# Designs tried in a protein design run: designed miniproteins, single chains, continued (4). Part 76

Each design is a single chain, and the fold is of that chain. pLDDT is the mean over its residues in the fold that is shown.

## One batch from the design tools (miniprotein)

Design m14633
Fold by ESMFold2-Fast:
Formats: structure tokens, sequence, C-alpha cells
Structure m14633 (fold): chain A 88 residues (1-88)
């Protein structure tokens, strides 16, 4: 289902974002952090696109809240990417 695909993309994006944070703050590998943040951003954008263009049926407030959180998560990931690029 489209809902399952959106959840899958969000989980993958969150995983990549965490790996980017680990690379940036723990490993001090700026280039690796940038790559992970870019991958996270692409996954968030794909999730947002699926929601925006295919409009899966929403049946609960929890589903609506999850979908409405995507733009904010994307914005945060883009801010992290910009921070990593400035450190380069």
Amino acid sequence: MLREKVEELLKEAEEKEKKGEEAFYVEKDIEKAIEYYKEAIEKYKEAQRLVSYEAPPMRSMEELARVLSIPEKLKKAEEKLKEAEKAK
C-alpha cells in the first residue's frame, strides 16, 4: 500500500540521517556525513511526493500527523546538510 511505502521511506530516511549525524559528530568525516544527509533528503522528498501526488486515503489523525511531519523532517535534514557543507 502507498501508506506502507511512505513509512518505509521515512524509516530509511531517518536511518540515513542518523548515520550522517554519526559520521559528522563521531567519525568527523564531513564528506561521508554529506552523502548520508543527501540520501536522507532524497528519501524524505520521495515520501512527500507520494503523499502529495498519489494522496493515499487517510483514516486517522495519527496518519495525518505522520504525513504533516514530512515537510518539517525534510527541512531539518536540509539544515543538517547545509551545516555539514559549511564545515567542508
Scores: mean pLDDT 76

Design m14634
Fold by ESMFold2-Fast:
Structure m14634 (fold): chain A 85 residues (1-85)
Amino acid sequence: MEEYVRRLRALVEAGRLDQAVLLLDLMRERGIEPDEETFEVLVELARLARERGDERVLAAVRQFLESQLPTHPELARRALEEIEA
């Protein structure tokens, strides 16, 4: 868990948005549960994608957050509200 979140943050900080999305897909495929810190990093990733006009990355983050609504309703809703602001 911690290793994935740390790597995700590093990719976002380095501006490697495509690699960050690939890591999210890998986490989902492997059943890695997102923690509160994961949602914080996803909000940052979405903001950076919006600033750069990267609609594909923004859509991928939104889809991931929507997929978490049944299991993490409060965290997923807050993250979705934050990226739409």
Scores: mean pLDDT 82

Design m14635
Fold by ESMFold2-Fast:
Structure m14635 (fold): chain A 87 residues (1-87)
Amino acid sequence: SKIEELKKKLEEEIEKLEKRRKEEKNPELKELLDAAIKKYKEIIEELEKLENDPSVSQEEKDERAEVYEEIAEKWMESVEIAEKRLK
């Protein structure tokens, strides 16, 4: 399902960011990485709630998952921009 695929993608991204956070020396980047990790974990929790909601159609679940993917991609872009600016 789209929800299952997005959850896996976000879990993989969290693992990458947690590894990066351990090596990071810039306190501003550490704070941003922590914020991004927290946001992706929140999205996973919302996706799990959506997946387990019997009142929501499969089509609506897929559409909402696409919205969460867009939100996550914007956060990923923000992290990339900040990394380039802060070295």
Scores: mean pLDDT 84

Design m14636
Fold by ESMFold2-Fast:
Structure m14636 (fold): chain A 57 residues (1-57)
Amino acid sequence: SERERRKKAFEAIKKQLEKDNDQEGVKLATEMINAESEEEYLEAEGKLFDKYAEKVK
């Protein structure tokens, strides 16, 4: 499913972030991986979005 594919992709991203010592990125990726519902996933995605929006200001 698309949800399973997304989780697998973020598991790979999380491993890369761990290698890069990006603690905040690891936390956000973990929240997306562990999201049991679409609502939880969107909430975690929103947090990641807000983090990147800070860099555009």
Scores: mean pLDDT 72

Design m14637
Fold by ESMFold2-Fast:
Structure m14637 (fold): chain A 78 residues (1-78)
Amino acid sequence: MLYTGEVKAEGVTGDQMDAAGVRVMLEHPGVVAVRVDEATKTLTIVAEDEATARAAIETAKRELERRGGTVTGTSLSG
């Protein structure tokens, strides 16, 4: 069963969110897809299991904050 994580952030561009998504995929082989919605400022992560999804959310938070963003919310569903 696939797990979907969402990370919302302010203060970053779509390109910076895309770069964060690339880092998530490089660091977590169990992540099967990442998507950026610039209108809602949301990075969506799809992972093979819950542990990978949780770890990927933490990586996404770190990468977005490193780029000067502020994480405003996270969610996980599976």
Scores: mean pLDDT 86

Design m14638
Fold by ESMFold2-Fast:
Structure m14638 (fold): chain A 69 residues (1-69)
Amino acid sequence: GMEHLERGLEHLKKGDEAYKAGNYEEAIQHYLEAIRHFREAAEKGVPGAQELIDEARKKLSEVAEKLNA
């Protein structure tokens, strides 16, 4: 439920902070945790959780590309 939405948002924020600091591997781990929590929120019918999964997946792809460049 809402607990997973809140935990997902916390990990999304930590991922963004790690990305800005150039800690791409740490950013990847936080974005993966955000996706996990947002999936749980989506399964419990939390509005906007699917859009947050899509956002976190996009961020994950962007940071993974930076790590591999």
Scores: mean pLDDT 86

Design m14639
Fold by ESMFold2-Fast:
Structure m14639 (fold): chain A 80 residues (1-80)
Amino acid sequence: MSREEVILQARLTVILAEMYFAVKHAKGLSLEELEEVLRRGKEALEEIEANPHLVTEEQKEKLRRVYKELEEIVKKKKEE
């Protein structure tokens, strides 16, 4: 495993956990907090698209799925 691969995997693990936390606790988080997590998730998605060989398909699917769920939550919270 290269240094770049280790860094990307660590970053993906952290952001995936942050997005799951944000989805689960959305009611207790501010819109600004949710948008910040969503922004970091988008950056992570851009990184995996640039480096598809450094991540598994399962990781890509999990990240895309939780990102979409968080995006819908942010949209709904903006409508409050």
Scores: mean pLDDT 81

Design m14640
Fold by ESMFold2-Fast:
Structure m14640 (fold): chain A 80 residues (1-80)
Amino acid sequence: DWQRDVVNRIYDAVRAGNFAATAADLFATTPRSRWPDLRMMTYLVVNEGRSADDVMALMAMPAAQRQAVRDARDAAVWAE
């Protein structure tokens, strides 16, 4: 499963401190048609700190539903 392999590689790279090299390899070896998904997965891991399971679940959703889930989580954080 390509998405699972990518998410695992990003997590391993962040923990190992070689994220920049792994990101360059992922973009170089991934077809350009998948770059929007690759950018989204990278953003969810690196910038939002989401778990691998959360990233996989979000990537399985249509784009509109993914945005709605993100908006709902952000609203819940600010409501506290």
Scores: mean pLDDT 69

Design m14641
Fold by ESMFold2-Fast:
Structure m14641 (fold): chain A 67 residues (1-67)
Amino acid sequence: MEREREELLEVIDEAEADPLTRKLGEEGRQAMEEILRLDPENAGVYLRQATEALRAGMAIIRAQAEA
């Protein structure tokens, strides 16, 4: 749980630091808060999935910016 939360926060911070991915990072932060609010006991799996989705989204946005 704590490790999954820390990993997601690192990716959120990276996304928010980049103007191209800032909005996606903000959405990721809201999703993290919602996961922890709704199901703190099972949050670990959802936090891992959110981290993976955020990384994928950032990669797509960066690729589109180069097109």
Scores: mean pLDDT 82

Design m14642
Fold by ESMFold2-Fast:
Structure m14642 (fold): chain A 80 residues (1-80)
Amino acid sequence: MEEEARRRAEEIAREVAEVWRTEGREAGLKYAVEKAKELGLSEEDIKGLEDGLRAAASAEEAYWAVFEVFYHGLLRQAEE
């Protein structure tokens, strides 16, 4: 469970960071939010994601903001 959540979070974080680098902050934020909704993350997690990405000053910071939210959000969904 943890390994799958980590891998998914890393993949999504990389995708968002790439969108941020190529298309800008707003595009990266939109992509991350759509992905979070697709994966069924909570409204609280989505809000944290938006706030984290708006506070990020670089694609690298965006990567870690996305990773943290998705990793913990997916772990909560996989909770036993």
Scores: mean pLDDT 82

Design m14643
Fold by ESMFold2-Fast:
Structure m14643 (fold): chain A 55 residues (1-55)
Amino acid sequence: SAVQKKTRAKIVASLKELLEEYNIKPELPLSEDISIEQLSQARRELMKKIEELKK
């Protein structure tokens, strides 16, 4: 659906911004075709790594 596509795009954009800000390599290719569940899991994992880096 259009709503799900927009949601995935927002999550992907958010993840790309965080990866660039903290100079972290993505573990998975970031695309709108990845499930919302996988994107949410990737975001949680990235946030944990950022917290451990203390920046």
Scores: mean pLDDT 71

Design m14644
Fold by ESMFold2-Fast:
Structure m14644 (fold): chain A 59 residues (1-59)
Amino acid sequence: PRPVRLVVRDENGNVLFEGEFDSWEEAARAMLELAERYGVEFTDIRRTPDRVEATAVPR
């Protein structure tokens, strides 16, 4: 698998988290942990082969 860059923004477009992972599966785990920790859900998820962008909104 190719490394994947994860970028999480708030509703105003501010970057809350940015990191690189060895796979999409690891990026997805990071998203799950962020959702549980901060009580947010992800919307506007955009995936390319090497990048995932998501917007975090409060639950």
Scores: mean pLDDT 79

Design m14645
Fold by ESMFold2-Fast:
Structure m14645 (fold): chain A 140 residues (1-140)
Amino acid sequence: GKISAQERVKIMEELYTLAIEVLENTEGSLEEIARKLTEAMAKLLKEEEGKEALRKLSEAMLKLDKDKLKEILEKLNNLDYSDPKEALRKLAELLGVEIDVSSLSAEDAFKVLVSSGILLRLLTEGREETLGWLRSVLGL
C-alpha cells in the first residue's frame, strides 16, 4: 500500500533521531553497532513480521562485502518509497532474503526500508560519516 509524504517524513525523523542516539552511545565493532541499531529500530515496528524482516535483512547485509552493499544502497535510493511494500520486496530480492511483505502494514514496511538505508550507510561509510549524514538531514 501507499503512504503519505507527511507520514514518511515523520517516520524518517523518528528513526534518524533514534539512530543518532544509538550510534552516539554504542561502543564496539561496526557489526556489533549494526546489530544494536537493528534491535533498537525493530522496537519502533508494530508488527512481529516487520521486526523479523528487519533482522533478516540486517544479517544478510553483514554477510556481504562493502562494494555489494554500496550497489544495494544506490539501488535503494532509486526505489518508489510511496509504495513501501513493493520497495521492500525489491530490497529483499537484492539481499537474497525471503520476506512475507503481504503480512506488513505500509507503515512497518516503510520503517523497515528507512532502517535498512541507515544500516547500509553505516556498513559502507562507518559510524562518523553516518552520524554526520543523519544530523545534516535533521538540521542538527
Scores: mean pLDDT 88

Design m14646
Fold by ESMFold2-Fast:
Structure m14646 (fold): chain A 67 residues (1-67)
Amino acid sequence: MLPEVVEAGRLAREVTSTVELDEEQARELKRLEDALLREISAPEPDPARIAAAGRALKDFLLEVRAA
């Protein structure tokens, strides 16, 4: 699995266990997780698209953690 996906998954578990997400943040997290899952579950997964989706999720989680 791509490093971006592994890191995003680990960071999601850390952030959701340590940070109380508001309704908007929880909705955005679900949107980004669903987007990543859609790319991974595609009939012909594109590594570049998976990496981009994983990076977007990671960037969001880092912003939430930094706040």
Scores: mean pLDDT 80

Design m14647
Fold by ESMFold2-Fast:
Structure m14647 (fold): chain A 70 residues (1-70)
Amino acid sequence: LEKLLRDLQRLLGLAALYRQIRSQSPEAEEQEIADFADAMGMSPEEAREYLDRVLEEATRLLELLRQLLA
């Protein structure tokens, strides 16, 4: 249970970070993606693919959570 909650928190946090990055100017977005990619040891393209999948999954899970808490 604790592991599942921690994984969910990580997923939601990463999705929120990605949304914040994309709300920046295009230049700031590119720089933040590059910084994230460097930190993760991947290319910016790989980082974008990873974050897109995280955002998609987190959005679905967040909607389910909102329905349960509403």
Scores: mean pLDDT 77

Design m14648
Fold by ESMFold2-Fast:
Structure m14648 (fold): chain A 72 residues (1-72)
Amino acid sequence: MKEKAEEERKKGLELYNAGDYEGAVKYFSKAVELSGGKDAESLFNLARAYSLLGEPEKALEYYKKGVEALKE
């Protein structure tokens, strides 16, 4: 499942760089699901995308999850 999570994260980054933050959230969320919530990088990318969508509470939530993922 590592390769599939990485593929979804790459797709999210493509959309993020194109300014499609809604699409980026969709693909970063898939990467998080595929990693069982352990991919800190995808969690931080998801937080950044939510911040750019004007969703600061969701951004903070996912930053906290990313920090927790770094514990293991």
Scores: mean pLDDT 82

Design m14649
Fold by ESMFold2-Fast:
Structure m14649 (fold): chain A 57 residues (1-57)
Amino acid sequence: MTLEDLEEKLKQAEQLEAYGQRLVQESKSQQDKQLGQQLIQQARQEKQKLIDYANNG
């Protein structure tokens, strides 16, 4: 994985996390809040994997 690939994936994860946070904060629907929490979790897992790859790859 190149540094450029890492930066692109990190940006995508940051956008996904921000979107999920907005769903949790702004939505009054339980379904949308659950979706938001899921997206936050996915984004955080992706960021952690990228950090682990940078440290151990």
Scores: mean pLDDT 81

Design m14650
Fold by ESMFold2-Fast:
Structure m14650 (fold): chain A 64 residues (1-64)
Amino acid sequence: MKAVILATEEHYEEGKKKGEEVAKKEGVDEIEFIAVPDSAAGRAIGDELRRTEGYAVAGVGEPA
């Protein structure tokens, strides 16, 4: 299973740390980090990845 972490540039370092925790918790084979320009783009990409079997998707940063 592959874990994908979606984070804005301003939250990228936080996303890396959270991704390591998620990978350990879910026992994933690999982890991928994707920088997104904003939360809306992150949600669109995340929704598409969640439709694919074998992916665990987490986002970092929500619009206030």
Scores: mean pLDDT 66

Design m14651
Fold by ESMFold2-Fast:
Structure m14651 (fold): chain A 73 residues (1-73)
Amino acid sequence: MVELSEEEKEALRRLIEELGASPEVAAAAYYLARQLGQSLVEDQEALLKLAELMRGQLRVPEELIEAVRELAE
């Protein structure tokens, strides 16, 4: 199980609900934020756009995608 902080959960929900990201793209944004040492909470739009561009090159774990999908329900 992927351990997400409350701030990360709120940021992921915002990416999906406010910015219209799919769970897969939101998971990629989170993964990219962790790789770059960036704050998903503060840089949401920039990380989302970068994740969309790089999604095919990112090795996003299935476990993370599933955790984000559970937040979208």
Scores: mean pLDDT 73

Design m14652
Fold by ESMFold2-Fast:
Structure m14652 (fold): chain A 85 residues (1-85)
Amino acid sequence: EPEAKLSPLARELLRRLAHIGPLLEKHADEIPEETWRLMQEALRLARAGDPRAADAFERAARLLEEAGLDELAAAFREAAELVRA
């Protein structure tokens, strides 16, 4: 299974970010293209266990906050802090 190949950090991130799915669906049309690309890159780096995921999550959170998507921005900031811990 793909999950079995994830790093411990990636598994913990996916567990904690499980609530983001409904929020992404609710706000899909409100997410700017650049923000969507950064979110995808942050998740890709996190799945690879790359510490650069923290900076990617933080940048995505800033763009989400600028778009008025504060709930999504908070979730991505939490992901960045988890990667840094």
Scores: mean pLDDT 73

Design m14653
Fold by ESMFold2-Fast:
Structure m14653 (fold): chain A 64 residues (1-64)
Amino acid sequence: SLEDALLTVPGVDARLARNLVRAGLRSLEEIVALPLEDLTAFLETLGAPPGLAERIKAWAREAL
């Protein structure tokens, strides 16, 4: 599942993976299409470390 795949990204725990999927991210293509600023703002509300949004987007692009 996308939730399980997200857990392979350094810095993504079960809580972050769950919240990303619940926010409406259903595919790697949707993660790539989401503006970096929007993903960054969302992750900041969850207390994620800086740079995680860029890491998630890079991972998603490489996984496609």
Scores: mean pLDDT 83

Design m14654
Fold by ESMFold2-Fast:
Structure m14654 (fold): chain A 64 residues (1-64)
Amino acid sequence: GSGPEGLAEALAAMSEEQKEVAEEVGRTLRKMGDAIDEGLKLRKQGDEKGAQEAFRKGGGTGEG
């Protein structure tokens, strides 16, 4: 028997609109993370210019 799990119960009770917003934010953060990861890989290869371009692609939705 499941007692109240606080956050889990609150998330299950979210409206469809709230779920859509959460999904959109998640997609944006994922794209930013992918761009940062790619930039770090290029930097490890000694491609500083390529790394800067990758970071630029990821930096569109936040300060950095």
Scores: mean pLDDT 71

Design m14655
Fold by ESMFold2-Fast:
Structure m14655 (fold): chain A 81 residues (1-81)
Amino acid sequence: SAAEKEEEEKAKALKDAEAYETQAAALEELKKKGEEGLKKLAEESEDKEEILEEMEKQKALGDKKIAELKAKAAENKAKAA
């Protein structure tokens, strides 16, 4: 039945959306811990500027990946609706 296939596809899309949201949340938490660690290193380092620059670089990469995962989650939620 077309309806049964549609329900199965929606269920899969919802599960995929949850997986992407979980991954995004995990990366957000890792990003926060990474920022805290690099800030502590910068306070004690002669190379403060280099450490802060690396922090901004890692932050930008993390933000991009989090945005990609959230976009995939939103796309899959739209398929489930």
Scores: mean pLDDT 85

Design m14656
Fold by ESMFold2-Fast:
Structure m14656 (fold): chain A 88 residues (1-88)
Amino acid sequence: MKEKEELIKRLKEEADRLVAEYNALGLTQQAEDVRKRAEELIKKMKESTPEEARKIYEEGLAWLERQRAESPIAVLKEAVDRAVERSK
């Protein structure tokens, strides 16, 4: 199914981008959590109808956007705190 395959590809690319950003900040656990969630969503999309896959894709993108909007500030603060702790 061409549309479903394209949606899966786009979700994977968006998740991979966020994973790369977290890894660049040294936030390996957060990166791994995003990767696992994205893999679970992709698995559901593969097992779903095209209409269900589109819904999962839209919900997945909204979740990734929330991670970027809400999580990166807290994650950035934690990275700064850990850098200070390592310097002691």
Scores: mean pLDDT 75

Design m14657
Fold by ESMFold2-Fast:
Structure m14657 (fold): chain A 80 residues (1-80)
Amino acid sequence: ELKLSTFELDVARRELEAARNFIEEVKKKPELTEQEKLDLQALVDYLRRRADFYAKSSDPEAQELAKEFRRIADELEKLL
């Protein structure tokens, strides 16, 4: 069973904050270039993989991280 360190939890929270900031930046753009769409899709895929990783743990903190990564990925995908 995966046990998360305080360092790992802090890194995950920083990743979520960075993703939220990126969503706000993307929303301000009138349209996305093909390269920006590819970068956005890669980020969505990355966040979904992070969610799946945390979802494998029975740790309540990891389960909440899994939900947040999935929520942010869904919000980001909506911008495509």
Scores: mean pLDDT 80

Design m14658
Fold by ESMFold2-Fast:
Structure m14658 (fold): chain A 91 residues (1-91)
Amino acid sequence: SAAAEAARRAELEAQVRAAQAKLDEIQQQIQDGRLTSFPVSKQILGGLQQSVDLLTKALTAPPEQVDALREQGLSLYQQALDLYQRIALGE
């Protein structure tokens, strides 16, 4: 339905914003010297940037590609968050 498609699009747009906000947050922490685990910080930033790029592509992709791009983007986002959480917890 049109309502279900609108809801899916809104969810995807929210996921793009969340990934971008996390990228900005972690970039700020690196600039402030709060995140000093290089090269891990570079890996986190790279994963978040790729997540943002893939999720943004999903917004304008052909219907057949949307789910695959979204799944790839969310997977990279989760991997970056897992790595960030380990550092934040002092692991």
Scores: mean pLDDT 83

Design m14659
Fold by ESMFold2-Fast:
Structure m14659 (fold): chain A 85 residues (1-85)
Amino acid sequence: SLVDEVAKLAEEISRLVKENAPKEEILAVLDRLIAALERIDPAAAAQIAALREQFAASTDEEERKQILQQILALAGQAIAAALAA
């Protein structure tokens, strides 16, 4: 299901963050997450897309970590809402 796909992509982002993966790898998974979310929660997808743009433009490591935490929180909320529906 699309919900399972979104959950797996969110888990992959969490793993990449823990592994200190390159910014480019995180962005590639974020783009896939946004595309999947557009089909189940367009509002969450739009919010995450805005955060993805901020992440891509950021030159500060702490700012990037904070943005990724916000993205994961929004993805988790969208997954929970979809499962409750």
Scores: mean pLDDT 86

Design m14660
Fold by ESMFold2-Fast:
Structure m14660 (fold): chain A 69 residues (1-69)
Amino acid sequence: VVPLEGAKIIGKLTKELQKLGVPKDVAENMAIGTYISASTTMTRDQLDKLRDGLSPVEKAMIDAAMQVI
């Protein structure tokens, strides 16, 4: 299940992947897969805390993971 907040995160990740030269359809599927993998182990409250507590390094790691997938 993808909450409404997930749609925004997927959209943001998709745009970042497109900036790196990934086609929209591939970028969207990669973003969805990455988000679902993260969200299945977290509650909505944990996701909110994760967003607020994300360091620049943690965001870079997520971006790097999206590039490798």
Scores: mean pLDDT 59

Design m14661
Fold by ESMFold2-Fast:
Structure m14661 (fold): chain A 124 residues (1-124)
Amino acid sequence: KPKIVFLVVVYSSSYSDEEVERLIALVRRLGEALEEAGWFVVPTVEGIVREIERLRKEGRDSDLDADIELVARGKFDAIVVVSLDRDAAEALAERLREVAPEAKVFIVTSEEEIPAVVEELQKL
């Protein structure tokens, strides 16, 4: 049975170009590390990057309520919240744990956190 991880990416229309580039780089590095570790990543890294670019073009924030609903209806072995803001990520992670109590929820706010999160996921 392939292990499936769902990435919830927090994007804000208030982000600078540098913050958008950092978020995209973080998503790419995390996705690469998870795939190397044998995880099936949903949505695809390319899909996430295209969505960030679309939201940026439209001046819109990520639809976190839609992501929460998707997580509540889906069957994921793990969920990783990707955000440049730790407080926002922790608040979202708490909501995700309530709607998907069987899934493990992790947070990544920087590239330095990726190895520890991948290590914990490998224990599942």
Scores: mean pLDDT 86

Design m14662
Fold by ESMFold2-Fast:
Structure m14662 (fold): chain A 90 residues (1-90)
Amino acid sequence: MREKYEKGVEEAMKAAHEVARKQPVVVRVRLGGKTLNGEVSDTIDIIVDVRASASDAEIDAAVAAIKKAAEEAAKPYGLKVEVTARRVPE
């Protein structure tokens, strides 16, 4: 139960990081909300910190790519993925 969730989070984050490294607008990928606080649920919450100078189209494309990769990695564990983009303050 918890082990399945934790492994799903690990695999989803690994996939998210691999895709994020190829996205120039992404500064970092991190866990958000209840996932970061160790709460077990059916959903993995991921926050993508993006450059303040990035266009909305670049952000949307990067978020979509990261979400797709994380969802594919999480699918064997029966987990959903929610991705939120945040512009990095100066």
Scores: mean pLDDT 80

Design m14663
Fold by ESMFold2-Fast:
Structure m14663 (fold): chain A 108 residues (1-108)
Amino acid sequence: SKDQALQNALQSLQTALDQLPIITERMIKAMENKDERQLSVELATLTATVSEVLFAGRVAGLPDSLLDAVVQAQRDILNAKTVEELRAAMKRLQDLVSQMVAQVQEKL
């Protein structure tokens, strides 16, 4: 049903919100330690998480502008050169996923 699809999308987005702070701190630690292997692993985890977020957003019928903003936040994360830039981009992604959660809840 439509409600079941929205509930499943909400659960995926909430799971992503729980994971994003953990991924953020692991990525920062890898950057500070200059651990390129660990940073690569955390970037792969982030990419998988963003893919789940985008899939959930599309299933929930969220606006393309919001999905495009998530894609742009991921690009900013991949292009981050400093811990400060990485923190800012990860916070932007988390804020966008929080907005997606709120919009899915409004549809239920």
Scores: mean pLDDT 92

Design m14664
Fold by ESMFold2-Fast:
Structure m14664 (fold): chain A 69 residues (1-69)
Amino acid sequence: GPAEAGRRALEALLAGGASEEAAERGVTKAVIYLSQGREDEAIAALIAGGASEEAARRAVEYLKEGGVG
């Protein structure tokens, strides 16, 4: 569900080099962007938070699979 998707996204961002605070803020922003259909902006926000491009894309995939957006 969405809570599990958020947790998986957070773990992916942390593994991708984001700090804990940046990952938490990133997931919150990504959820908002995805709810608006703004997937590219969700990915960009996660990268701006310090996550690798690979981790940012993976986090967005987890959120989408969990029904977020």
Scores: mean pLDDT 83

Design m14665
Fold by ESMFold2-Fast:
Structure m14665 (fold): chain A 71 residues (1-71)
Amino acid sequence: SAEEVLRILDELIERHRDTDPVRAAFLAMLRGIVRIAERNGKLSEEDLLATARIVERLGAPREAVEAIRAA
């Protein structure tokens, strides 16, 4: 669900806020994009896969990446 994806992104942002503010900023921008997609109805499977791919490239743990793919 979009709600679960936004929750995971919020947890990742908080994790990096003090240690890597630039990474936290990129994650916050991605969160904004996901929220806009949600406001337009629903995240597609392609949108979820793209979100998971970006989060993986930003160094998120495998469990977070897999949770976004399953959302």
Scores: mean pLDDT 78

Design m14666
Fold by ESMFold2-Fast:
Structure m14666 (fold): chain A 71 residues (1-71)
Amino acid sequence: MMVQSEVTGSWMEEEKYKLVKEVMEEGFELAENLGRKIKSPVTGRELTPLEIIQDEAYRKYFEEKRKKLLS
């Protein structure tokens, strides 16, 4: 079954959606637990969690990470 990601807005298979969400949640949870502010790889500016989710460079980063896990 296809589901829409609440994070990226993309339609994907339910199994892939769960894996992508888990990978992103693990990354954000680690950042939150350490009180660490994540910097944009493009601008070097500190990003809030919401901006990270919406940032195109981070979207690509998580897509690449997902491909490695699902390959």
Scores: mean pLDDT 56

Design m14667
Fold by ESMFold2-Fast:
Formats: sequence, C-alpha cells, structure tokens
Structure m14667 (fold): chain A 57 residues (1-57)
Amino acid sequence: MTLTAEELYRFLVENGRLLDTPDALETVRRIIAAFDEDGDGTLNEEEFAKLLATLGL
C-alpha cells in the first residue's frame, strides 16, 4: 500500500488531524517528504505506520 499526498490529505481531514484549508495539501506534501524514506513521493505501509505513531494513532 502506498499513499499519495491527496490520499493522505483526505485521511487526515477525515480523522480530524488536519484542518481543511487552501494550504493543507502543501502541509501534507511536507509531511510525506519527512517520512518518505525511499524518495518516491508517496508513503508506503511502513512509513505510514511511523506517521500514525507520531500523531498518536
């Protein structure tokens, strides 16, 4: 499983972890860049699990 910036944005908004604002997608892209260990611009299942742990999920 891999998550694009758009898919991660939707997930975070639906789970109340991100406000739906015009710059929210840019924030999500920065989050992906921080957790994207393989440099492909998406989060794999392991990277996504690390993000959820950081958010306390």
Scores: mean pLDDT 74

Design m14668
Fold by ESMFold2-Fast:
Structure m14668 (fold): chain A 94 residues (1-94)
Amino acid sequence: MSPEQKEKLERAGELLDEILRLASEAIASRDPAERERLLAQIRELFRELGELTGDPEWVERQLEAIVEAIRARDAARVVELIGELANHVNELLR
């Protein structure tokens, strides 16, 4: 891998870890206002991820699916969707 490609992979990994942490907090939250604040933070991380991968349309569709799963409090679906996101990001940045 080029140094630039390695830096992008490392940054994508950091973003994915933070997204998983925030998504877990959003599902666990019993306060709708706190959940919406956490979702706003997740949206900013997804924007950076879309720019980093060069596939913002796919990343935005995945974000909306994850947001719906978080609002439904479907933890299993959120884990599945973040796994799909991680696999897609790794394929794009290889």
Scores: mean pLDDT 84

